# Designed miniproteins, single chains, continued (5), part 37

Each design is a single chain, and the fold is of that chain. pLDDT is the mean over its residues in the fold that is shown.

## One batch from the design tools (miniprotein)

Design m17261
Fold by ESMFold2-Fast:
Structure m17261 (fold): chain A 89 residues (1-89)
Amino acid sequence: SLFEKIKELLEKMKTASDAERQKLTDEVMNLLAELVKQGKEEEVKEIIDYIEKNYPDDPAAQLVIDMARLLLAKTEEEIKEYYKDLKRK
């Protein structure tokens, strides 16, 4: 499943070089976007919960959460809030 693929990529990020970490982050973001396009918003929320529970102190994982929340946002105001949070990273 896409969820299992995302979990595998997140685990690889722990030991990856800076260049590979960026590539893995981009892959995770693309898979999250695909889930949203498929209407699997509940699955995206499960992924966010998984990351928050298993990677609470990882800045790259927190960036993935911020981007996933941006993908789920349906209003311009919500998107602006997530952009402000992303600038923190």
Scores: mean pLDDT 73

Design m17262
Fold by ESMFold2-Fast:
Structure m17262 (fold): chain A 62 residues (1-62)
Amino acid sequence: MKEKVTLTKENIDDYITDRGLPRKIIIYKGKAVVNGSDVDKARKFLEEHLGETVEVETLSIG
């Protein structure tokens, strides 16, 4: 699923949590970043793009 979001410090945790499960792949501008236990890598990537409107595809792999 693709969506456009503006990422901030406040909404990073909510964004990850609202997608609800530990096993997520985040795609930003064609780059797959993390799933599962790589949440820290996702957080770091999202922090690097704070304040930017991004097209993000989130995929839960259970």
Scores: mean pLDDT 53

Design m17263
Fold by ESMFold2-Fast:
Structure m17263 (fold): chain A 100 residues (1-100)
Amino acid sequence: SLLDQLEEEVKAFINYAYEALALIKAKAPQSQIDALIARAREHAERAVELASQVASQEEVEALRKLFEEVIAAVQAGDEKRLAALIAELGRLVREMYARL
């Protein structure tokens, strides 16, 4: 279903975001970090596209903003902020799903 696809895209985004943070902490080559961030962005874009079919324009914009804030936290190496933003992302996604 559309709901299942949206959920899988959000899960993939979260997984790549944490993998990118792990590489940053391990001082891996920037090219490897950038590749994981690019994969996270692809899943975020698909999630936004799927959400636009079922959610309000305000919720879609909030979702897009949260994805960008998560990526910024990853790039900053801010593990605490990443965890807080992932929790907020989960809350927004659950609120959207409660109407589907």
Scores: mean pLDDT 88

Design m17264
Fold by ESMFold2-Fast:
Structure m17264 (fold): chain A 73 residues (1-73)
Amino acid sequence: MAKAAEEAGLALADGVGKLSGPATQPYIDQAKKYIKKMGDYLEAGDLKKAEEYGQKAQEYLDQAVKLGEELAA
């Protein structure tokens, strides 16, 4: 289960990066690092740390989307 959640999160981050464009890549790369940490903590059974890193990943994905929208306007 943890590996499937990590793989799904990484695929989502790659999709967001494709839509938002190359200027957002640093945010996508950081989000992917946090998604991998989330997966590691899920495997370790540390659900609280997994949630924390999942939230951090989401914040970076949100910043990538916002920057992509600003560049498209």
Scores: mean pLDDT 81

Design m17265
Fold by ESMFold2-Fast:
Structure m17265 (fold): chain A 76 residues (1-76)
Amino acid sequence: VRETIERMIEGARAKLDSIPEDLMVALIAHELESLGVPREEAERLAREMVRAAKAGDEERARQVIDRAVEAIRRAR
């Protein structure tokens, strides 16, 4: 699970120059919903993940990953 979330943040970072931010948020939110996260929470987490990727802030990225992992665990 954690590795999946880490890969999503890295993917967002790699694609920020070629994919609009709103589309990236939508794609990540959809992936989180498929993992059991409620739509509203998935969208909020996706926005935080994209922001962390844009900032290149590894500390913030780790915090968002922890929150996403807990959201997935809470949903199952």
Scores: mean pLDDT 76

Design m17266
Fold by ESMFold2-Fast:
Structure m17266 (fold): chain A 63 residues (1-63)
Amino acid sequence: GAEAARRGGEEAGRRGAGGSGAGSAYMQDTLDHGEREGARAASQAAADGGDPETVARAGELGS
């Protein structure tokens, strides 16, 4: 419902602001190195105050 959609949107926003995939991705040993490098690049870009498009690009280039 609308309430669930709202909560999902807020949670997605929090993940974008805090850097995506930093914790959960590294807990799974089956993940590809490319995904890990992409997650690191995106997290660092976000930490450096990068815009959402810059964070997304860093993740793609890091993968």
Scores: mean pLDDT 57

Design m17267
Fold by ESMFold2-Fast:
Structure m17267 (fold): chain A 87 residues (1-87)
Amino acid sequence: DVEAQLAAFLAQVEATLPGLAERREELLAQLEENAEAIAALPEAERRVAEALRAFLENPTEEAKAALLATLREAVAEALAEERRAAA
């Protein structure tokens, strides 16, 4: 069940977010170091990186919800592409 697997994955990501917020300065520096590589990513992955940056800059419930929603959309899009390629 892809939907159940996606829900479990997002729940694990959500559980790690407090730990990421504690390391926000280090993670923001790594995002800056990898900005060129991030800019070369497909649109869906770039949106996830931007939402992650926004969450790390200001770890609010709104930013967390936006990050999880963007990640859900990116994973769903990747799974749809994989299904098309496999068909």
Scores: mean pLDDT 78

Design m17268
Fold by ESMFold2-Fast:
Structure m17268 (fold): chain A 85 residues (1-85)
Amino acid sequence: MPSVQQQIDQGRRMVDELRRQVDTATPDQIDDLYERARRALDLGREARDGAIRNGDQDSLKQAIEVISRGSGVRQRVVQMRRQAR
C-alpha cells in the first residue's frame, strides 16, 4: 500500500509531466490528460487526508501543493477539451 510520501511523490511527478505535455497536446490526447490530471488530484487528496491523520505538517503542505498545482493543470485540460470537441 502506498505511503503518504509515495502518494505525494507520485502526484508531484504526474503534475509536472502533465504541465509539460498539456501545452503541446493534440486533440486525441486531451481525454487521457484529463484522466491523468484527475488521478493526480486523487493522489494529492489521499495524501492530504493521510497527513492530517498522522499530524504530519510537512506532508500536509506538500499534499496541498500537489492539489493546488493539479487543479491548475485540470482547468487548462478542461479548456483544451472544450476546444477539441
Scores: mean pLDDT 82

Design m17269
Fold by ESMFold2-Fast:
Structure m17269 (fold): chain A 81 residues (1-81)
Amino acid sequence: MPSLLEQLEATRERLEALLAENPDLPAAVRGRLEDIIAALDRMIARMRASERLSPEEVAEAQALLTFAETLLANAESLVRG
């Protein structure tokens, strides 16, 4: 099973690829995806700087992953039509 950090990194890469491959995404959708990528970058940096996460930080990272995966799924649906 991939670690939480690996899942956050993989989701970030998928979001970045979706943006790069789909320049015609609506500006509102693009902005939302860019905002979540920035949030993922901050969380990944925090996790990489820390040898241990608090239970609250783990919960925050899990919530962010779930939200990012939901946005990715919605954006992929828009691209597919």
Scores: mean pLDDT 83

Design m17270
Fold by ESMFold2-Fast:
Structure m17270 (fold): chain A 73 residues (1-73)
Amino acid sequence: EVVQYPVEVTIDFADQELTDEQSERIGEVLVEAEPRMRAARTLEEGRAIGDEIVKRLRELGVEVSSYTVRRRP
């Protein structure tokens, strides 16, 4: 079965070459955020999760150009 999250957060990365270590750390950040994304019921909650993900990614030296939050029908 396709599991649809009530809110979807899409991260748009700047044009950059990521190391294997950075890619692994990005995956860890996203996995840590997954339970919160599943529990999110509003676009405002999705934006809070997106802001937290972007902050953590920037702390890892990853450049993020933007992110988008949308409610899935």
Scores: mean pLDDT 72

Design m17271
Fold by ESMFold2-Fast:
Order: C-alpha cells, then structure tokens, then sequence
Structure m17271 (fold): chain A 65 residues (1-65)
C-alpha cells in the first residue's frame, strides 16, 4: 500500500528529527551552556514531534486493520 509506505517514511523522518534534538540537548547540557529557555524550547519541539508520531501511528493502525 503506497499510502502506508508514505506514512511510514514520514514517521521515520520525525523520529530522526527527535534524535537530532535529543543529541543537541545532551551536547549543550554536557558543555554547561544549556539555559532553561533553550531546554524548554527544545523539549517543546520534541513534544510536538512526539504528538505528530502518535497521530501517524493511529492512521497507520487504521490502514493495517
């Protein structure tokens, strides 16, 4: 199913973005330069991407049913 493959590829892209943001957060924290505002902003972006993945997971489950 081409629609299912498209959604799976999009999900992979979102997961890679989250990994990149988590790496950035860890790097800034390890360097002692992470501000509370920067941490909050990066965490908010991760939370947003996690919600998009949850929405995609529901759509994928419907197509696999």
Amino acid sequence: NDELRRLIRRRIGLKLRIIGLQYQLDLLQSQGVLTDDQKAAIQAEIDKLQQEIADLDQRIAQLES
Scores: mean pLDDT 86

Design m17272
Fold by ESMFold2-Fast:
Structure m17272 (fold): chain A 108 residues (1-108)
Amino acid sequence: MSEDEIIEEINKKLDELSKKIANVKSVEEAREFVKEFKEAVKEILEMAKELSPEQRREVAIRVESTATLAVMKLWAMSKENPEHREELEEIRREISRVSQEFLAEIEA
């Protein structure tokens, strides 16, 4: 498999996650999203082993961008739904943690 094919597959996974988070409307859907995000990040980390340092940096930026979109979306939801703020904050922290762990491992 070429490095370009690996990047295309990673981009496809991240694009699907970006589309999913944009349409999240409930705490249950947010929990479903975080499970899918965690699984995708694990797969991306394995795939990134075959990439150059420059390509790994590009992947890291895209994972971080996806995590940022998710965190911002869930933060906005917590403002509209104060009764679910604690649950949404927990999910946001999980997304941030997964993203930070990914950055630490991909840069090693």
Scores: mean pLDDT 86

Design m17273
Fold by ESMFold2-Fast:
Order: C-alpha cells, then structure tokens, then sequence
Structure m17273 (fold): chain A 82 residues (1-82)
C-alpha cells in the first residue's frame, strides 16, 4: 500500500497501477480503491483522456462496497474533467 502511494507521488503511474492491480487480484479492494482514485486523479492532472472513464469505474466500485466518501471523491474528479 505505502509503496503504491510513493510511486503515485513520484508520478510513476504505470508501476503504481501494477501494484494496485495486484491488490485488487488479492481481494483487497478496500485498500486498492483509494489508491486507484489517487492514480486516476494524477492521470486527470496530466490531461489523460481516459481518466474520466476510470473515475466512473472507481465511483461505481466504491458505491458497491459502501465506501461513500471515496465515491464522492471519484464523482468530484468527473466534475473537473469534461
């Protein structure tokens, strides 16, 4: 978890995504989704056109798990990216 956060802060988005995918595959969705949101936020800041679709995916998964605050944060990214 901390390693993925460090990679995100360094802008190493592909390596961060690999660690997040590994957490999701291990069933650690509650740990992976906050990191996925941070990844999507960094992608949006870099002008990545795929960021809105990924933010929507995070919002839907967070709602399914009852993670209301995380779902609201994902929705906020969608409002900022056209």
Amino acid sequence: VEQAQTLLSQGRLEEAAELIDQLEQSGRLEEALPLRLQLVQRMAENGDPTAPALALSVEEQAKALGLTELAEQAAEILKQTP
Scores: mean pLDDT 75

Design m17274
Fold by ESMFold2-Fast:
Structure m17274 (fold): chain A 65 residues (1-65)
Amino acid sequence: SDEQKYALLAYKLVVDGLQLTEEEKKLFEKLGGKPVTTKSGRIYPEEVAGEWLRANNGLDPYTLK
């Protein structure tokens, strides 16, 4: 589904450190709703990162900070 593709893409962007285009950022905001900011200052889509961030006390999954 589009939701699963979105979740997988967001996780890959976090893990691989890929850069988002302006169009991809708009897509994340549209599909993800309000972005969530980690303790390291990185931004993730709410519905994709919310469960992971909640489980990890808002830590960045790549740096754990």
Scores: mean pLDDT 55

Design m17275
Fold by ESMFold2-Fast:
Structure m17275 (fold): chain A 74 residues (1-74)
Amino acid sequence: MKLKPLSVEEHEAILALARELAPEVARATGVSVDEAFAAAVSAAYQLHSEGREITRERLLEEAVRLARERRAAA
């Protein structure tokens, strides 16, 4: 998928935010912190692909949805 690429700084900011939110996502969904981190990173790339701003609140909401979907599929 070729969309506007993320800069190194933007990628690092996404990873830092995903690490910060992972415990909150894990608590909300019952998945492991590692699975929550993966969901948060995937949610951030999804938001970027949709041209949406990656904010803390929006990323948390999308990560929780994605983690719940992944848990239901397992």
Scores: mean pLDDT 78

Design m17276
Fold by ESMFold2-Fast:
Structure m17276 (fold): chain A 66 residues (1-66)
Amino acid sequence: LPEVEEEVEKKAREIVATGILPIGTSKAFEYVYDELVSKGVPKDDALQAAATVTGKAASEVWLAPF
């Protein structure tokens, strides 16, 4: 799987921080997924990467990530 760019990870953290779980994490997931798909990442790979990045962002902003 391609590594997710640091800028995408930073934006995901910002989205999580501005929302309330689960809303913030849901929006961050959508953002990361859309960015990866727009760059040509296969949907299955984009879903896995978006879940990983969103989970990491949630753990950095909130306790007990999914």
Scores: mean pLDDT 70

Design m17277
Fold by ESMFold2-Fast:
Structure m17277 (fold): chain A 71 residues (1-71)
Amino acid sequence: MDRPVSPEALERLLAALKRHVTLTPEQIAELRAAKSQLEVLELIARLLKDEELVAQIEEYRNDPEGFLARG
C-alpha cells in the first residue's frame, strides 16, 4: 500500500485480463477513476469473480516490486 503501482503495472494487469476476458472501455474508465491501485484490482477481481486475480492482488500487496518484475 505504501508504494503505488505504476501505470505500466496497471496496463500489464489489464492486458492479462484481456487475454482471458475483454473489459469494456467504460469498465476500464471506472477502474482508472478508482481512488487507489488496490481499489482498481479489487474491482477487476469482483467483475471476473476470479480467484487467481484475488491472489495476484494479495501478491502485489505483499511485494509490489516482485509483482512488477514478473510483468
Scores: mean pLDDT 65

Design m17278
Fold by ESMFold2-Fast:
Structure m17278 (fold): chain A 95 residues (1-95)
Amino acid sequence: MDALIEEMLADPAFRERVAQAFEAHGFRVERDPVTGALSFVFPDGSVVPLEVVVRLVMLASREAVIAAFKSLGLSEEEATALVDDLLALVAAFRA
């Protein structure tokens, strides 16, 4: 699992698809202009790095990821929609 997460985090196309999913849900995406590192600003003001998001989606249950996103200020509906989009991106990367 760790090797797959590292491969996903190293893939620029996958990283950009995750950023686009967050932007489609109205999130502010912070991009480092030198490294390309991505972070997402949640409604409570928390800044969460891409690595943390990918690890959470890969290692936790869907229910646990939804609960985590709700704790960061999303509604049930917003968290569910975002998590389902992220799970679809993970499934597509494996194919």
Scores: mean pLDDT 83

Design m17279
Fold by ESMFold2-Fast:
Structure m17279 (fold): chain A 87 residues (1-87)
Amino acid sequence: VEELIRRLAEAVAAGDWEEAARLEEELARRLRELAEQGPEGEKQARIALLRAQIAVARAALPTLSPEQQAEAEAAIARFEAQLAALE
């Protein structure tokens, strides 16, 4: 899962939105499989999803307008707070 998050962030940073979409779909499938393993798997899937959302938002920041950057920074802060609550 960590490798998928890394590749997704790289695709977003490169502006390769087609590859990013494919990796998002693959990540969603892997997170679903992880969640099916029970309560601990569900927790790990949620942690991985939050890490992916943070990594993607950070990778996209340089490509966004100032208005979109403010929204992305707010989203990153929210995801970081949710991640801290799960740790």
Scores: mean pLDDT 81

Design m17280
Fold by ESMFold2-Fast:
Structure m17280 (fold): chain A 68 residues (1-68)
Amino acid sequence: GPAAEAARRAALEAEADRLQAEAVRHVSKGDYAGAAEKLRRIAEILEELGEAERARQVRDSADRLLGL
């Protein structure tokens, strides 16, 4: 029902926020591969949330970190 859908959305958004913080830490350590992995997982979460344009932008950011 709507309450369960709202709870799932909130959980996915919280997971994306945690992954973003982890990606920032990886960049700070020079681990661009680790950061790109976290960003790709964020893009998957955004696709689950129906945010296809944001997912594409995050994937593009991951590719840029790898010099792609």
Scores: mean pLDDT 89

Design m17281
Fold by ESMFold2-Fast:
Structure m17281 (fold): chain A 81 residues (1-81)
Amino acid sequence: MEDLLKKLEELRESVLYVEELIRQGVLSREELEQLLGTLKAALEELKKLLEETTDPELKKKIEELIELIERAIELVEEALA
């Protein structure tokens, strides 16, 4: 539980940092494509974790992180368009 909460916090910080890099336009097309793959993989893992989670607090944290990653994916797709 403690390890999972810490990993979710670290992932949240990483996603927020990545959003900032995307918005600044400092990433190459190749870096954006790699990032898109990574974000989509993380999203699928979090969705599976959400289905297995019964703890309301943990479920809420996972749902918030899913929303952040979905937003980051939209930003990457917009930058690639």
Scores: mean pLDDT 82

Design m17282
Fold by ESMFold2-Fast:
Structure m17282 (fold): chain A 93 residues (1-93)
Amino acid sequence: SDEIADLVRKVAEEALKEFLEEKKLTPSDFVKILGNIDKTQEFLVELFDIMEKARDELLELKERGEDESKLEEKLKKLYEEIKSKIEEALKKG
């Protein structure tokens, strides 16, 4: 993977890990709360779409020579968006 893809993955993994630790859940518990495998798969597809869009936007910012502060701001927004999506998925279950 390119460096930007690795950064996006790291942000997503940290958001999920911090959420699970805060709620004292294992990954298995999270799947059970979502209800079934199909709902878990749907959630993962939506999560990957968010990550793919963020990766493309970060690549464009890097190619334009934008300041690192703008890249960091985008990564923070990605973290917040992923955390919000996780909370939304659990509230609808």
Scores: mean pLDDT 76

Design m17283
Fold by ESMFold2-Fast:
Structure m17283 (fold): chain A 56 residues (1-56)
Amino acid sequence: SLDEIKARTIAGLEAALRAIGASEAEIAAAVDRVRKQTTPEAIDRVALAEYLRAAD
């Protein structure tokens, strides 16, 4: 389901962002952006974009 995809993607994104030292505020904002997505493709795209933004 979409909710299961979101839950797995969010969990992975949170772990990845913490691993690179992102702040809890940055993690919360990134998670909120992923939660707002309505397709699997958008969930993946936004999660990757948030990770790459934080890694810079």
Scores: mean pLDDT 86

Design m17284
Fold by ESMFold2-Fast:
Order: C-alpha cells, then sequence, then structure tokens
Structure m17284 (fold): chain A 56 residues (1-56)
C-alpha cells in the first residue's frame, strides 16, 4: 500500500539521520553531541509519523 511505502521511507530516513549523527559523534564527541541530539529528535519524529501510518 502507499501508506506502507511512505512509512518505510520515513523509517529509512530516520535510520540515515541516526547513522550520520553517530559517525560525527564518534569523530568529535564534544562538537558532535549537539548535532546528535538534534538528529535523534528529528529521527524520533519521523518514526512517530511512520507509526501513525501503520496504525491507520
Amino acid sequence: SAAAAEAARLIGEAQRLGVEALNKYKEDPVSGKEYLDKQLKEAAELVRRAEALYAA
């Protein structure tokens, strides 16, 4: 379904954000922490949107 495809895309985007943020954090934990915190918040919002599509 279109909803399932969109949910999968949102999950994929959340995963990409998390991996990129973790890689930056590994290179420089001091400067990378703010970026990690911001990207994890955005990833959580994408996951919530995907969950809403599965619940519908």
Scores: mean pLDDT 84

Design m17285
Fold by ESMFold2-Fast:
Structure m17285 (fold): chain A 67 residues (1-67)
Amino acid sequence: MIRLVVRAPTRERAERIAAEAERLGAEVVGMAQFDGEYLIGVDAPSEEVAERIREVAEREGGTAERV
C-alpha cells in the first residue's frame, strides 16, 4: 500500500478526487480541512494507481504527495 496525502482547494474538488480514487481501487482513509484547503488521506494498492491519483488531483487544481 502507498499512502498519499491529497490537497484540494474546495470541498467539491476534494469529494471528486476521493470518488475517483475509490473508483481506481484506492481506499480513502480520511478527509480534513486545513488552512482553507481540504486534505484527503488515500491508500493506493499500487504505484500505477498512485500515479493516476496524482493526475486526478492535478486536474482538480490540487496536489498529491507520497507519505
Scores: mean pLDDT 84

Design m17286
Fold by ESMFold2-Fast:
Structure m17286 (fold): chain A 97 residues (1-97)
Amino acid sequence: KARKIVATPAESAEETLESLKQAFAGASTAKLLPNPALQDGTEITWLGKAARAVLLTAPDGSQRVLSFAEFAEMLGLNEADLVAIVPEEPVTLTVKL
């Protein structure tokens, strides 16, 4: 069963990476660099390590698939750093502004 994590705004890409690492290790909260695609109530679901992609579900129910490269760029992260911390178990982050 996918673990649900609340994501709030981060001040930097470095804070985003460290926060995601802690969230995937068991923390109940994460912080993500603000982006117009990450509106309040947006859900981010990891599609599995082999797929190297995430599913974004907007509050209106519209869905968008992003590769890890695209998602990393959106957060100001290096793709290799993101891939290194990706959970093996399904995880969903819900954006709360």
Scores: mean pLDDT 78

Design m17287
Fold by ESMFold2-Fast:
Structure m17287 (fold): chain A 72 residues (1-72)
Amino acid sequence: LKEEIRKLAKERGIELSDEEIEKLAEIVEKNVKAPLIEVTNVLNQAVLKGEISADAALIALEVWKRRQKKLE
C-alpha cells in the first residue's frame, strides 16, 4: 500500500513526505470497505488538520478506488 502511494505520487510529480505516505496508507486501509462519501470526508478532515496536502488526498482517493475494484 505505501509503495503503491509512493509510485503514484512520483508518476504525477507530487512530492510526499514519509509521514504523509504513512497517514494516507492508514486512511485507505481503514476505509477500504467504506463508501466514497465517507473516505472523502476522512481525507478532507486530514487536509483541514494539516496532516496531508490536498494533492496527497487526491493520490489516496485514486489508490482507494483501485482497491475497490480488486474487492469486487
Scores: mean pLDDT 79

Design m17288
Fold by ESMFold2-Fast:
Structure m17288 (fold): chain A 61 residues (1-61)
Amino acid sequence: WIDDVVADLKTLPPEQRAAAAEYVARLLGGTDEQVKRASEAAKNGDFDEVRRILEEARAAA
């Protein structure tokens, strides 16, 4: 389902991608640093980094 989230993020404008990635990272119980990094990566279109951060947040929960 993380792959589905990343696919959805690709359809959004940069600002909305950042907000959505932040929301998902927080839902997964990510740290403030992980949330910030996911937001920045999504805004920059670095979807491989977004996926990695979301997977790390999920694994830590």
Scores: mean pLDDT 77

Design m17289
Fold by ESMFold2-Fast:
Structure m17289 (fold): chain A 67 residues (1-67)
Amino acid sequence: MVLSDEELEKALAELDEDVRRFLQSLLDEGLLSREEVSMIVLRILEDEKEKSPSLEAFKKAAETYLS
């Protein structure tokens, strides 16, 4: 399951600016699809229920989708 475009934009707005810029750059450069970014966001938010996820956590998750 993936976030809709609206849900993804809302979720990204709740993240730190650095994290949002990082994920947006991956989308803009075509390195990851919106579906892949949605999966990364959902995974990190589920794992980090009690803490704001760090930029490093998102970078590590993105590496699993970048070949």
Scores: mean pLDDT 72

Design m17290
Fold by ESMFold2-Fast:
Structure m17290 (fold): chain A 85 residues (1-85)
Amino acid sequence: EDEEIVARAEKTAYELAEQLKKASGLDREILEGVALLFAAVTVVSAKNAGKPELARKELQAMADAFRKAGVTELADWFEALAKEV
């Protein structure tokens, strides 16, 4: 199940990256906000479940996906957050 959760996080990051590449102005800011909110929910939910390592894996998988998709600013932010959980 934890592997499936990580795989879903990676898929979500790729889907967000595709939308971010098409977006500009306010639409891009909203999508960036959605990505940041997803990261926050991931950290809070995993800590409440006693699984901080799962949050780290989810955030790292999303960082890797953003980086491969060319969304380097979000990749750097998610990677930094993954190291702090």
Scores: mean pLDDT 83

Design m17291
Fold by ESMFold2-Fast:
Structure m17291 (fold): chain A 91 residues (1-91)
Amino acid sequence: SLEALLEQLRAAGQAVLDAVWKGDKEAVDAASEAAAALLRSTTDPALLFEAELLIGLLGIIRGIARIIGDKETYELAERAIDKLRAALAER
C-alpha cells in the first residue's frame, strides 16, 4: 500500500540522516539504497514529495558541514543526495 511505502521511506530517510550525522559511510550507503529502491518501486507523487523533503534536509546538513569545514559530513550528505537524485531520475 502507499501508506506502507511512505512509512518505509520515512524510516529509510531517518536512517540516512542518522548515518550522515554519525559519519557512518556504510550505513549511509545502505539506507540511501533502501530509500532509492522504494523510490524506484512507484511513480506516486507522494513518494516524490517525501524524497524532495529528505534531499532538502540533506542539503541543509551539507551546507552547514561546508560552513564549519566538516568534509566527512559534506561528502556523506552529497553521496546520499546523489543516490536519491539518481533514483528519482529513473522514475
Scores: mean pLDDT 87

Design m17292
Fold by ESMFold2-Fast:
Structure m17292 (fold): chain A 62 residues (1-62)
Amino acid sequence: SASEEQAINSVKEASKTDSIEEMEERIEILKKQLEEDLSDEEKKALQTALETLEKVLKEKKA
């Protein structure tokens, strides 16, 4: 969906400029957002962004 594409693109762009510490902070923010009363579509987009960011962070740390 468009929301998922935007979330993935936002994470991809942020990952180009962010340090490891900044990426870890973004992950914590996304986890906190997922605890809020969100629509199913918003939760799916945030989960996709979180998974993408965690994967990029693991690759960057390796």
Scores: mean pLDDT 73

Design m17293
Fold by ESMFold2-Fast:
Structure m17293 (fold): chain A 81 residues (1-81)
Amino acid sequence: SFRDEVLERLRELEAELRALGDQLRKDPQDRAALQRLIALYEEIIALLEEYVARYPDDEVARALLERERGAVEKLRALLAA
């Protein structure tokens, strides 16, 4: 189903996000890793936007979307510094 496909893709992206987070902890100046992390968050946000459009009453998904939007803004600020 669409829901199952989105949830599976989100799990895959979360695993990649954790790996890049670990890489950035070891090398905080790795701008390439930071750019890739931003791209992953943007992909997560796009999937959550599509999910919320179909399930607008899913408050947990909506809260997660807002949280991820905040996270990507902070990462973009770090990249611009």
Scores: mean pLDDT 85

Design m17294
Fold by ESMFold2-Fast:
Structure m17294 (fold): chain A 96 residues (1-96)
Amino acid sequence: SEIEEVKKKFEELKKNLDKKYLEFRQAMATASAEEIRALYEQMKKELETVKNKIDEEIKKASPEIQQILNNMKRYIDSYIKDLERDYERRLAALAA
């Protein structure tokens, strides 16, 4: 069903974001402040692009699909906040 396909897409998004988070944290351990800023800005841009695509899908979706898509957007928002927190902490540590 379309509902099951969208749920599968959400689970795949979570797995991909978790993998990217681990890669970002690993990169931050050895990267310069300039490299960390570039990585963060690129990841944030990519996540905003995904959110915009979800917004376009919401316009065409049934109410049930819209609920799942809105949950995907909330997950991305939480992910961005977690990235920003870790990014700010790492930059502060490098400045010390």
Scores: mean pLDDT 85

Design m17295
Fold by ESMFold2-Fast:
Structure m17295 (fold): chain A 92 residues (1-92)
Amino acid sequence: SAAQAALAALRATLAAGADVDASDKAAAREGLRAVVEALAALAEAAGDPEAAERIRRLGEELVAALDDPEKAAALDEELLAVARPAFEKVAA
């Protein structure tokens, strides 16, 4: 449930970032960074520090690409692919 909540929050933050003005985009970027750190911490707790590092790197790229929907979608898929094995390991 925690992993599903984090993924839902990430998607909601990406959607909000696409639709809001510059001030609200700053808040959306901070929200996305918080979700990315939560996902990275989950990967570290699962014993996968390499996945945590990849999640943080992809998260920074996502933050930079919030107003580019094609790039954001590709990065979201890549981040989820990296995070999924760590979530499955923690959720088991």
Scores: mean pLDDT 70

Design m17296
Fold by ESMFold2-Fast:
Structure m17296 (fold): chain A 67 residues (1-67)
Amino acid sequence: EKWLEDLAKKYGISLETVKKIEEEVKEAFRLIIDAIDKITRYHNPDYDEEELEAEKKRILESLEKEF
């Protein structure tokens, strides 16, 4: 995709390396979202699981749109 090629040129690294970094960053964000889920449940045990899953989905979709 165009923005990955632009990043590779900007930092003087291969497109393959930039794609690997992107995949690692996406996985890191998924882990952070899972941690937020656990923290939210700890502070608010009345929090609905369906509502929490919907919120996580919205965050992930926003991240996917950015890339």
Scores: mean pLDDT 72

